# Ledger of designs, part 67: designed miniproteins, single chains, continued (3)

Each design is a single chain, and the fold is of that chain. pLDDT is the mean over its residues in the fold that is shown.

## One batch from the design tools (miniprotein)

Design m10303
Fold by ESMFold2-Fast:
Structure m10303 (fold): chain A 95 residues (1-95)
Amino acid sequence: MELTEEEKKEMIRLIAEGRHLEAEAIAREKNSLMVFFEMSMLSVVAAVAKTIEKKTKKPEEAYEFLLEQIRKIAKKLGIELSDEEIEEIAEKLFK
């Protein structure tokens, strides 16, 4: 069975919270480790966003970059996220 949209949303939330092992467990059960690896790129994107903030001294630019990358990854993985869900994920990643 493939991952449901609800399972994908749960995985991205767990990754944003730093709970990577729990997200990986869902992916393993559904034979969808590639989805887990794609979502794990959000941690790399968050690190890049923090670097942008440090270099530009514009936290707004870094945050907008992070929001845009979350939207792109969600679209690529077929996940329908509301603006509020995207902002929650970004806030958790940026902490």
Scores: mean pLDDT 81

Design m10304
Fold by ESMFold2-Fast:
Structure m10304 (fold): chain A 72 residues (1-72)
Amino acid sequence: VPEVVLSPEVLEAIREYEELLRKTLAGEASISELQAAADRLIALLRSRGLDDLADHLEALRAQTVEMLRKLE
């Protein structure tokens, strides 16, 4: 199993996205804000060569948005 060394900036961006995701699920933030944060995190991951993580996050974002749309 390859170990991935994440920069502090990437770790902070991930934590910010997780916090915003929790707020969106609680109805305290918009889906648009979550999408913007996800796009920023995906761009950061790709800029650091973490394409597999970026692809995984993009797939999870698509599934989460679909689920939220179906829940009103």
Scores: mean pLDDT 74

Design m10305
Fold by ESMFold2-Fast:
Structure m10305 (fold): chain A 84 residues (1-84)
Amino acid sequence: PPLTRVRIEGEAPASEEARQALEDLFKRAASRLGVSTLFRGTVEGGRYRLEGESLIPGQDVPDFEEEVEAAGGTVRLRVRSERL
């Protein structure tokens, strides 16, 4: 069956405020898209990165990419969908 991969990736400073803002952006985007709100977060070199991936039924779902930002562009989230 045709599947669409939805990949959500984010990056922010490793401060508590920025990490929380990024995680909130991720959860809102995932909920809006009807995909998993589960993510993996990693702190490296003062940066916080998170990623989540879901496979959803996607007959005739177009490929798309969008970027969402907060805190003047310091907190960024990228959403991509791709038909398999």
Scores: mean pLDDT 76

Design m10306
Fold by ESMFold2-Fast:
Structure m10306 (fold): chain A 68 residues (1-68)
Amino acid sequence: ALLAAATALLKAIAEAGSVAALADKLGVSAAAVVATIKEVEAALGVALVTISASGAIALTAAGQALLA
């Protein structure tokens, strides 16, 4: 289910706090993490996270709502 996958991804993002930390946690590349986030956002039609120039990840209001 797409919502279940999005929720699991957002929970992992909230726990990791950065692209690099999430990539390490999932055992994948940072590029794969970014691609997965973009696929989920495209499928839901809404931005779920913001990624800073330093690679830090923050949840949008929509991302936070999916975790509630």
Scores: mean pLDDT 76

Design m10307
Fold by ESMFold2-Fast:
Order: structure tokens, then sequence, then C-alpha cells
Structure m10307 (fold): chain A 91 residues (1-91)
């Protein structure tokens, strides 16, 4: 499984990470930690793109929604085929 995470500040890309794992749990955990780190680094917007099975996409979306809520950010999600795009944006 593969996830790409991009963080933005004032509309400018400041960081891009790619995480790969054979374990959905490990991938989701690493993604969560990276998103939190990016938010703490001052990102106004974080975009996560994940391509994988429905159950893993659902779990990742739920984790991202919780992180956004805990950080006081808004969360939006969209799916295109097997791809999930989650956006965490500062209010």
Amino acid sequence: YKVTIESYKDGKLIRKETIESESPVSLITATALTVIAMALEGADEIVVEFEGPEEARKELAEVMEKIAKDLGYEFTVREEGDRLTGEIKKK
C-alpha cells in the first residue's frame, strides 16, 4: 500500500512525503503521525492521497477526520475509483 501526503502553507507546497507498507495498520499509523507532524510544523492544509481497498480507505478517512477534529481543522474527503483524497484544512 502507498500513501502520498502533501502539506501547504499560504497555498505553497512546503513538504511532500510518500509512505509505503504491506500492512494497512502500519500505513495508517505512519500517515496519522506524519499528518500530526505536518500540522505542528505550521501547515494550513494537508492533502493525503491513498489508493487501496475500501476497508483501508474507510479506516484512513476515519483516522484523518479524528485528527482534524482534535487539531481544530476541517476535514473533507472524496473518492475517485480506488483512490481516496483526504484534505485537512485550517479553519
Scores: mean pLDDT 84

Design m10308
Fold by ESMFold2-Fast:
Structure m10308 (fold): chain A 70 residues (1-70)
Amino acid sequence: KSIELLKEALKKAKEGDVEGVEKKAKQLESLGDTDSANQLRLAASYVKKGDIDLAVKIIEAALKQEELKS
């Protein structure tokens, strides 16, 4: 489910794990959740640049959007 993958991606982003966030983006894309996958790819780019705070905010915003759909 998209919400669980986003929560896992949030943990990976907080750990600075770029590959972990990118893996969760690929899993979201496989589920047809292209919007959340693109948000995780954007977040991964900020983790790679060392901006963990912005990466976390991006994932938290994506998570909030998915929770509002539920």
Scores: mean pLDDT 84

Design m10309
Fold by ESMFold2-Fast:
Structure m10309 (fold): chain A 73 residues (1-73)
Amino acid sequence: SEIDKLLEEIERALSEGDFEKALEAAEKLLNEYGSQLDRAQQQRLRLYLSLLAKEGYERAKELLEKLDALVAK
């Protein structure tokens, strides 16, 4: 699926140290497919966004808040 492809792209970018590319893919995933994420996909995205937030990306923190808002429904 496109969701799994984007999750794989995020993980690959993180492993390569390309945090900007990982953030871009995560933002696209959440904005276009956020409401379609199953629980396992939500957990994977949360882990990746947490790693990006730890690296200092404020945008990743904003995306985590958006993800949490979607899950709270």
Scores: mean pLDDT 83

Design m10310
Fold by ESMFold2-Fast:
Structure m10310 (fold): chain A 92 residues (1-92)
Amino acid sequence: DIKIAEKVSEEDKKKVEEILKLLEELEENLEDKEKINELVKKISDILESIKGLTEEQLKEILEKMLEVLEKKVKKYGSEEEQKKFQEILKKM
């Protein structure tokens, strides 16, 4: 459970930057299942190690995750999966 904080450590700031870089790498490797699994594990491990995030940092991570998911669904998802994803976005 990640806590929302007004101020975060320099260590946690670097971890957020690392997560964003790994998400960018994930977006470039959506065809490689082994690479996806490796990157998802790394992102998960870093997220578990974070003690606190600002609301803005959490928003940035979530927006990047949604961007990666949207690209994966559009490029590799079925028409049904694409429709379900659009329905989720409309409810946000």
Scores: mean pLDDT 73

Design m10311
Fold by ESMFold2-Fast:
Structure m10311 (fold): chain A 87 residues (1-87)
Amino acid sequence: ELERRWAELGLRALRETIERDLSEAEEEALIAEGRAAIARAASSPLSDEEREEAARAVGAGLGALIRRAEREGRTAEVARARELLAA
């Protein structure tokens, strides 16, 4: 079932990214890639392969957003996000 596969790929990429220590440049690059993937999906249909790539990019971008929020001291948002990911 494709939707479940894409969700699993995205969550895996997010969990992997949230465990990394990222530079500010790496965080911004992953966030930009995630944004671009969302824009592509919103503007036209994606192939299954493109959808898998988009799911991974969005997941990694979200993970980088959480890492950036943690670095910036947004502790409430980070705690909530990490709790959601653990569940």
Scores: mean pLDDT 78

Design m10312
Fold by ESMFold2-Fast:
Structure m10312 (fold): chain A 57 residues (1-57)
Amino acid sequence: SELEQVIADSEQGTGSKLSEREKKAIEKALAEAKEYAAQGKRAGPRGGLPYKADAPP
């Protein structure tokens, strides 16, 4: 699953086990991102970037 892969990538990047709190934060962020995509709203011409920049309100 994507959630497990994101957690594994984070653990590999930090070189240490994630806390339960950190896993929850990642799970929530991933769920929000997937829901946003699932809304069917076009993300604009750059709708394929896995990188989220700091976007102004």
Scores: mean pLDDT 63

Design m10313
Fold by ESMFold2-Fast:
Structure m10313 (fold): chain A 63 residues (1-63)
Amino acid sequence: VEELLKKSEEYRKKAEDYRQKAIDAANKGDFKTAQDYLRQAGVYNAKAEELEKEAKKLIEELS
């Protein structure tokens, strides 16, 4: 369970990094690169959320 939560936190950190890269790209006028980075941020946030839900389910079922 702790391993899933640590992994989800790593994914949220990656999502934040991609979000910042998207902002930087947009500020340079590279909106396609910004959009690609935002899409990656969304993917990592979704992965983090999935792991968080899995960890909660395991706690409820195995406690």
Scores: mean pLDDT 81

Design m10314
Fold by ESMFold2-Fast:
Structure m10314 (fold): chain A 61 residues (1-61)
Amino acid sequence: TEELEKVARALREHGPMTEDELVKATGLSRSTVRKALDTLEKLGAIERVEVDGKTLYRIKK
């Protein structure tokens, strides 16, 4: 969907990002970003990493 493409593009262009950073970068609602992240993670397109107590999302390969 359009939302998946926007989230994936932001991560590709900006590198690892938090959920809040993705909301700001994409202009999508928090719930929409969360659904897109969940879908992309289930597809194996992204992964979650913890850095200094923060949850970041990044492109897998």
Scores: mean pLDDT 82

Design m10315
Fold by ESMFold2-Fast:
Structure m10315 (fold): chain A 67 residues (1-67)
Amino acid sequence: DKIKELEKKAKEYRELAQRYRDGAAVAEHMVAQGDGPSARRVAELLRQKADEYESKAKELENEIKKM
């Protein structure tokens, strides 16, 4: 069942996006507490990864809707 496979993949991407989003929030908190440039870079990277996986999930969700 291709639909079930796509739904599972979309859910996995949503879960990954949320984990990266949570990680970015932690890194941003570290920056606010006076951590150096490395924490800012980590926060930026994690936000970019969260956005990437959210986009991938939306693409799969749109594919499912067209089925």
Scores: mean pLDDT 81

Design m10316
Fold by ESMFold2-Fast:
Structure m10316 (fold): chain A 64 residues (1-64)
Amino acid sequence: LVGKRVKITYKDPKTGEVKTLEGIVAYVNEEKDEVTIGYIDPKTGKEKIVTIKKSDILEIKSLD
């Protein structure tokens, strides 16, 4: 999974909103059941990361 381009659909635990993000799987933390996705912020053009709990993930699609 690490290094793969993915489209991830997940529920934001703070707002309850379903969000979709495209990026690269940067890290998988199996002990914490977390996935870290690297993506480009369209507002700044800078690389950012987001860490999502596997329990909040609704769908992961490979883009390649």
Scores: mean pLDDT 77

Design m10317
Fold by ESMFold2-Fast:
Structure m10317 (fold): chain A 95 residues (1-95)
Amino acid sequence: SEVEKLIEEAVKKIEELAKKAAESKDRSERTQLLLEAARYVSEKMKEAAKLDPEKEEEYRETMERVERLLLQAAGSSPEELLKLAKEAAELVRKV
């Protein structure tokens, strides 16, 4: 479905940008990459909510939880960053 495609795109963007952030030694760059991932997830969840309005609150809650995890990841070690990003991706997959 179109919703499944939006979810998959959001998951792939988290994984892509988290990998780049983990490889970066610059905290500012890590923060920008993870904020970019959070914004991308937010836009995909908003699009999914328009296609599936009955789950609007679930998409909103997922977006907020993902943003919190990715913001925490930005200040973490590379190992912890990847763990938090994996948790964020799993939250997106479960919606």
Scores: mean pLDDT 89

Design m10318
Fold by ESMFold2-Fast:
Structure m10318 (fold): chain A 88 residues (1-88)
Amino acid sequence: MLDEKEIRRGVALLGAAVIKATGVPTDEQVRNLAETAKGDEEAQVEVARLVASTLKDAGNPEAAERALKVFEEAGASPAAIQALRDAY
């Protein structure tokens, strides 16, 4: 049987890796990743770390703050929000 949680985690992590390869993500990309990882706290934390590391490498603190807000609006877990802030 296909595990929906495993598929969802894989999609979220792949999306985060694509964002890391392309640089600064759009608000829509960040929101889609947060929503895809919704209900899987481990995936949300990993996605948050990948997004934060991408934005840190880009040297854009305003984009990182915007990504944090988008994650909060999408209902990301407190652990994912903390991971985004810590990896910033």
Scores: mean pLDDT 71

Design m10319
Fold by ESMFold2-Fast:
Structure m10319 (fold): chain A 85 residues (1-85)
Amino acid sequence: SEYKERALKALEKALDMARKEGHTEIESLLQKAIDALREGNFEEAIKYLKEALKRAEQEGVSDELIRYIRLALLFAEKALEEKKK
């Protein structure tokens, strides 16, 4: 799926930013989302991405990190929608 590849690219950007900014819990959630996406488990990836977004909003992380998490979530949801058709 093109959406799976786009989600992975956005996630890799978010993961790099979480690492550089020192958000260890968010980094862990983003890594779990990457692993789930690679396995084709879109529902699990979406769960981890929603938790990562909630944590990012609570911690007041950079707007750029929040944008990449939202992009990854959007593409993961589109990949799941494609799989159901």
Scores: mean pLDDT 87

Design m10320
Fold by ESMFold2-Fast:
Structure m10320 (fold): chain A 85 residues (1-85)
Amino acid sequence: MSPDLEEVRRELEEIVREAERILEEAKRFGATEEQIERLEEMRRRAEELRELLASRQPLPPEEVEFFERTLEVLERALEELKELM
C-alpha cells in the first residue's frame, strides 16, 4: 500500500506552493526583514520534507500535519501584516 505516499507528496507540494505565495505576498506588502526570514525558514522546512518524499523515504503523517499547521501560522501572519499596512 503506497498510495498514501503519493497523496502526502501532492499535499506537501501544495503546501510548499502556498507557502511560497504567502511569502511573496508578504514581501510585496512590505513585511519586515525579520518576518520574511521566519517565513523563508518555514518554507525551507516544507521543502526539506518534500525532498524526503522525493527520495521515497518514510514520512510519518504527523509531519504532514505539522506543515499544515505551519501554513496556517503563515496565513495568519500574512493577515496581520495586511492589517499593519
Scores: mean pLDDT 64

Design m10321
Fold by ESMFold2-Fast:
Structure m10321 (fold): chain A 81 residues (1-81)
Amino acid sequence: SLEEKLRELVEKLAKEAEELFEKYLETGDEKLKEEAKKKLEIPLRFFEGLYERTGSEFAKRLAEELKEKLKEMEERLKKAE
């Protein structure tokens, strides 16, 4: 289903972002931090745009989940720096 495919995509990108962010915390390589942010920000913009154009509640939910993950990453940055 569309819900399952969108969920799987978000979970995959979130996992990739987390792995990049953990490597950033170990190495201090700011490129990894920027890549981790992009892994969440790009799909966030996509799902926000999809919700705005179509009214899709699934897109809205996934955008909110991505916003929450970005917020968690920002809080971890403040704690680590």
Scores: mean pLDDT 82

Design m10322
Fold by ESMFold2-Fast:
Structure m10322 (fold): chain A 73 residues (1-73)
Amino acid sequence: LDALRAEWQARIAATSDPEEKARLAEQGAGDLGEAYRRATVPLIRRLEKENPATDLDQMAEISRRVAAELAAA
């Protein structure tokens, strides 16, 4: 994820057209959002296997742990 973020920042920095910068920023945000979503599925499945959730509070805890693991990656 950090590598993908750095790649998009480099592409934005390399262009001088403000309209192109805006378009690249929107595309990069979309790609990063998709990458985060794709990364969360296997992490959620792993955490559910380790800590089966039976209610919304437990699901919230799993989501918090997924976010922490993504931040560490």
Scores: mean pLDDT 68

Design m10323
Fold by ESMFold2-Fast:
Structure m10323 (fold): chain A 68 residues (1-68)
Amino acid sequence: GPADIQRQIADLQRRISRLDREIDRLQRQLEKARQQGKTQEALRLEIEIGVKMVERGVLKTILKKLQS
């Protein structure tokens, strides 16, 4: 029912907000790694950011569908 959908929306919004904070933290770490010439660490961070961005995109797509 509507209450179940509202709970799912709230849960998805919470997960998206958590991913946004994690991505922001990793992007700051990536900038620092690049400034320090740490090529391997920078590559690892780029991959981790990419994975989390894909997860965020999937969750946003589900959220949009539930709100339609």
Scores: mean pLDDT 90

Design m10324
Fold by ESMFold2-Fast:
Structure m10324 (fold): chain A 93 residues (1-93)
Amino acid sequence: SPELLKLRVDVEKGKVFYSLEQLKQLVSPENFEIIENFLKQKPSPQDIELVLGGMRTHPNPAVSKLAKAIHSLDDEGYIAAKSVLKQYLNELE
């Protein structure tokens, strides 16, 4: 969809942000739990960057499990999850 492509670009450019509450409405409870549990573990910037890079085969199970979950989402859920992870990464020192 041209609208979803624009939304993806706007998220990548930091023009559009999704909250955790918005993400929760867009994904299954199971996928939301995977994302929330990853964030609760206070992941390193490097682990977040590996997930954002789509490292589905990474030897760290937390990274590979979340990367697989994100890639199983529909287009809007995928965009929202990427937005949340990028925001979290930007808040780390």
Scores: mean pLDDT 83

Design m10325
Fold by ESMFold2-Fast:
Structure m10325 (fold): chain A 76 residues (1-76)
Amino acid sequence: TFEEKIKELKERIEKLLKESKDPKIKKQLEEALNLVEDAESLYKKGTVRDKTMAGFLLLAASGIVFYAEKQIQKDK
């Protein structure tokens, strides 16, 4: 479900923020977290427009997280 994806993505971001020492990666993860929080707020409003925009924000945040995970793994 959408709520499960939000929760999983937040947990991944929080874990990566604790693991990362790079300020640039931390900033990207903080931006991704803001997008996830915005997506959650929009989804809870329940309009078709808000749910659609929430979906796009979640996809954008997922992309940032996957990129950050890749960079963290390469730097270890």
Scores: mean pLDDT 80

Design m10326
Fold by ESMFold2-Fast:
Structure m10326 (fold): chain A 91 residues (1-91)
Amino acid sequence: MREEIQAILDEMIELIRSMEKFNAEHPGGVQATIDSLEQLKKQIDQLDIQDTLRSLAELAESAARIAAAIGDSSTAERLRALAERLREMLA
């Protein structure tokens, strides 16, 4: 469980960093999200797993929506897939 969540966090961070074109138009926007994900990764063993999965799914959906808005359809699809995987782990 935790190892799987850490892998998903790493993948989300990588995908969000790939949206550097968004950061060029909105300095700091991507960095705030990355910092939030890195903080969750650091605290994962101290947090309720179900609450963490729910928060990550919401963040993934939010990031996917932003990726779609800036025209990064590939990143948006991958982030939506991660959100679905996180929800499956809750079920």
Scores: mean pLDDT 73

Design m10327
Fold by ESMFold2-Fast:
Structure m10327 (fold): chain A 80 residues (1-80)
Amino acid sequence: SAALEKEFKELAERILELRRRAGAGQDDTAEDEEVAKKLLEYKEKGLLDKVERAVLEQVLAEKEKAGDTAAVEALKKLLA
């Protein structure tokens, strides 16, 4: 549904931000735990494989349009 696609898009952006922070030697433990909990919930519902990939592909297209090369490379690795 559209509501689930929106949630997965927001989750994908949160994952990207966490990866950027980790690469910079900065972490956000509370956000890491919240994202991990959401991913676990979706995995238990059998939704992770079907919806997350499609949402990540949408985020990739948006980042390509914005010219965010670093985000594009990170998303391509995640989708591979």
Scores: mean pLDDT 68

Design m10328
Fold by ESMFold2-Fast:
Structure m10328 (fold): chain A 81 residues (1-81)
Amino acid sequence: RELSKEEMLELLEEVIKELEKVDPELAKKIREILKQFQKETDKEKQYELFEEAENLVLSYGLRNENWDLLNKVGEIYQKKK
């Protein structure tokens, strides 16, 4: 269930690239969160930042029926099994 920092960074970076194609402004917002995440050393704060970014992405994906984005997020969780 717990994602590593590297896994969270990879997910956020991949998501930013996907979002740049459909919503560049949202992509910039997630990018700012990613920069904060990279500088954060506290695990609890890292999870808070990741959750904030992922919630924005999931909200966007659900509203726009972007199942490819939602599937990519799901695959990251599956790899942790």
Scores: mean pLDDT 73

Design m10329
Fold by ESMFold2-Fast:
Structure m10329 (fold): chain A 71 residues (1-71)
Amino acid sequence: MEELRKEALEIARELVEKTPGHPLASQAAQAALTDPEEGIELVRKMAEEFPEYRDVLEEAAQKLREIKEKL
């Protein structure tokens, strides 16, 4: 679980840094740490609403999916 928690922390930081103007950025970052499933759904909604961030957000969603599968 230690490495999964570290990966979740890095994903949370990247979400806040790369989507600072999005209203769901803070909530998605927090969800990545506490509920990866909720985090994945929030990140997907952000990617759909802001296509310019799609690459970053899809990468984050994939990483969160991998964390969820290991839980």
Scores: mean pLDDT 70

Design m10330
Fold by ESMFold2-Fast:
Order: sequence, then structure tokens, then C-alpha cells
Structure m10330 (fold): chain A 69 residues (1-69)
Amino acid sequence: TAAAQRALLDRALALGREGARARREGDHVKLSEIADQLAALAEEARRAGLDRLADELHRTSEKLRQIAA
């Protein structure tokens, strides 16, 4: 539903903002946590049939994982 898509997007935006802050602060532990949460959210989006959102969330998760490494 549109409401479910909105809820997933709101969660993605909140995680994105936390990731940006953690990146500025060099908090690699927090970046790893956010990457894991984004990966889980990507799987939720895929199950909901939101393939483009799932792909974007997965890509962001991988990018944050690389920065944390």
C-alpha cells in the first residue's frame, strides 16, 4: 500500500541521516549498525514488491559497510 511504502521511505530517510552523521564523526561501529539496518529494510522492501527501493537501500548499505571497513 502507499502507506506501507511511505513508512519504509520514512525509515530509510531516518537511517540515511544517522549514517551521514556517523560518517562525519568517523563512528565505524555506528556505520556498521546502520548498514545492517538498511540491509534488513531492503529485504522488507523487496518482500513488499518495491524492487527499486530495495536495490537503492541495498546499495546504500554496501557503501556504508565499505566506509566502515
Scores: mean pLDDT 85

Design m10331
Fold by ESMFold2-Fast:
Structure m10331 (fold): chain A 73 residues (1-73)
Amino acid sequence: MYQDVVDTLREIRALLKAGVPPEEAIRRVLEKKYGKDYADKAVELFKKLDEIPGFDERTAIGKAILKVFQELE
């Protein structure tokens, strides 16, 4: 459970360091591990959170992944 969240965030972070945009990084990691529905929901949540003033990109990614895991399982 918690380990899956940590591993997912670690892989997303690696893609971000390689120059992959956040939405694409989230999609690639989650689609490969959990399927397209999880990836699509995570990207939608990230976009919504990233629009909030004062939220940095890293925080938006972290919260989106946590919410998807909590709401979908």
Scores: mean pLDDT 76

Design m10332
Fold by ESMFold2-Fast:
Structure m10332 (fold): chain A 80 residues (1-80)
Amino acid sequence: AEPSEAEKRAYFDRLLERMRARLADDPEAQAILEELAAIEDVEERERALQRWLPTLSEEQQARVREALAEVEAEAKAKFA
């Protein structure tokens, strides 16, 4: 069965919180992540995130990719 919209939103909120934690030293990144969290549509949030990622430094992009990989690995382990 497909996850509910509430489950999809909770998953995305968890992802954004982990990104905020990893980029806690970057106030500009924090502002963007807060703006992404304010988007109600999960698909629109994902599109906005994909547009934002190329604007980050290589070091920041690596931190974000690590956060994404961690959340995805946990999801796979839980549903494997």
Scores: mean pLDDT 74

Design m10333
Fold by ESMFold2-Fast:
Structure m10333 (fold): chain A 99 residues (1-99)
Amino acid sequence: SMLEEMLRIIEQALGNEKAAKALKDALIANSPGLKASAVLQKMDPKEFLEELKFLLKIAKKQTVGDILGPTMMGLLGFLRMSLKELKELLEKTAQSTGL
């Protein structure tokens, strides 16, 4: 599933300090919601990705087929990104960091 693929990318990035930093930086650069948060910008990249992983694991349990649950809908609203934009950003960053 799309959520399982996104989780796999985040798990791979957590094992690589350079990839974790690149993924956090890319998310902040492309998310109006994250750009507005000084706290999240100052967070350690691995800590940031662990929080994202936790939310996506909850979101996966709430998703039925293609119907997104409240956690994923809330996350996308906070990020001010579509699911497609988030997926493509994670995939592009994984490719550019050699994940």
Scores: mean pLDDT 84

Design m10334
Fold by ESMFold2-Fast:
Structure m10334 (fold): chain A 95 residues (1-95)
Amino acid sequence: MSGEEVLEKMEELYEKLKKSKDAEEAIKLMNEMAELAVQFLARNRDLAGLDEVLALVREFHEKAKTASEEEKKELAIETAERILEIVRRSVERVK
């Protein structure tokens, strides 16, 4: 997939995530976005971006351990948004 195709797919997943009915669906969509981001960043050797995405996913899981269902959904949205920003930045730099 080209960088633009990855970004379009991630934006579609992010919109679905914001409209998700429950925390479980939001977390699943966030995880799909993280997987796409990791694959794209690794393929394009954006090691700094890769490390940043992996750190965000770890922070999410740590915070989620003590979070309510509503808080988990909010954390998933925030984490997904940050992952999307990392990929956007990478697409502009890694042609």
Scores: mean pLDDT 84

Design m10335
Fold by ESMFold2-Fast:
Structure m10335 (fold): chain A 93 residues (1-93)
Amino acid sequence: VTPEQRRQEGEDAAKAAIDTYKEATVAPPEQRVPLIVAGNVQLAAAHWAGSPELAAKAAREMAKIFRDAGEKTGDKELIEVGKRMEKVAEELA
């Protein structure tokens, strides 16, 4: 695998992680946990294939998506996942 292919795969994974978290915020509760897991796997792929900086940026955006949705709806689970992702972003940076 070329460095250029790895960078593209990392960027694609980061975008997929963000999109998956957006989907999780509007999903029924029974579908939310599988989507959170899928998004976290995609974020790990962005870290492995791309860079810690790319993964940190994606994690911050994922945190914001969940926090904004949780604050708007009063969903404590979304707020807690958002806070966890903020910590992940700080650890990756």
Scores: mean pLDDT 80

Design m10336
Fold by ESMFold2-Fast:
Structure m10336 (fold): chain A 115 residues (1-115)
Amino acid sequence: MAALRRALEALRAGRVEEAREACRRALEELEKCTNPTEEDARQALEVARLAAERGAAEVALLAAEAALVVAEKDKSLAPLALEAARLALRAAQTREQILRAIALIWRAIGLIIEA
């Protein structure tokens, strides 16, 4: 997905705000997408991983949400969404961010159990 690729490029360049906006766009596009791919989930996980390494909690959370949206449409990808959510939790700095990450972890676990 072009938006997730833009998020990775922005994050590598240290442009956290641009990466956040790209992830928000990716989330909007994936919610409307009827056939997201495993590659979309893997790109979202890569964004979450790099964001967590850089301490960009909001980017990690948005990327984890994007991976979860893909997993809700294809439950076989739920383990990738869980990994992204766990990375977002590690990056979380505020109570709001911690609670959001926990909610994403819980939802991803639910998809794995249902699969």
Scores: mean pLDDT 87

Design m10337
Fold by ESMFold2-Fast:
Structure m10337 (fold): chain A 92 residues (1-92)
Amino acid sequence: AEAARRAAIAERFRALSAARAADIAANNKTLSDIFDELSRTKGVTVDEFRDRLIDLLRALLGLSPEQVARLRAITTAEQDDAAMAELRAILA
């Protein structure tokens, strides 16, 4: 049972990643510009980089406030660990 549940979780993440990658690929130029800007930027904190990236993704993908909050939680190690534990428990 546990092995089957882990396989199902892996497939779900793969499907979500593939769908997201396809949508992201449609905006290759914008992503390239973002990565170039991040690579060249100096003197900003990791938190500032994170917030700017989230704002750009919000604008690019039309994310809701709830989706923005979820991304922030995922990018925060402490909250990400709790979120992953919750997801695993639900799927068990």
Scores: mean pLDDT 56

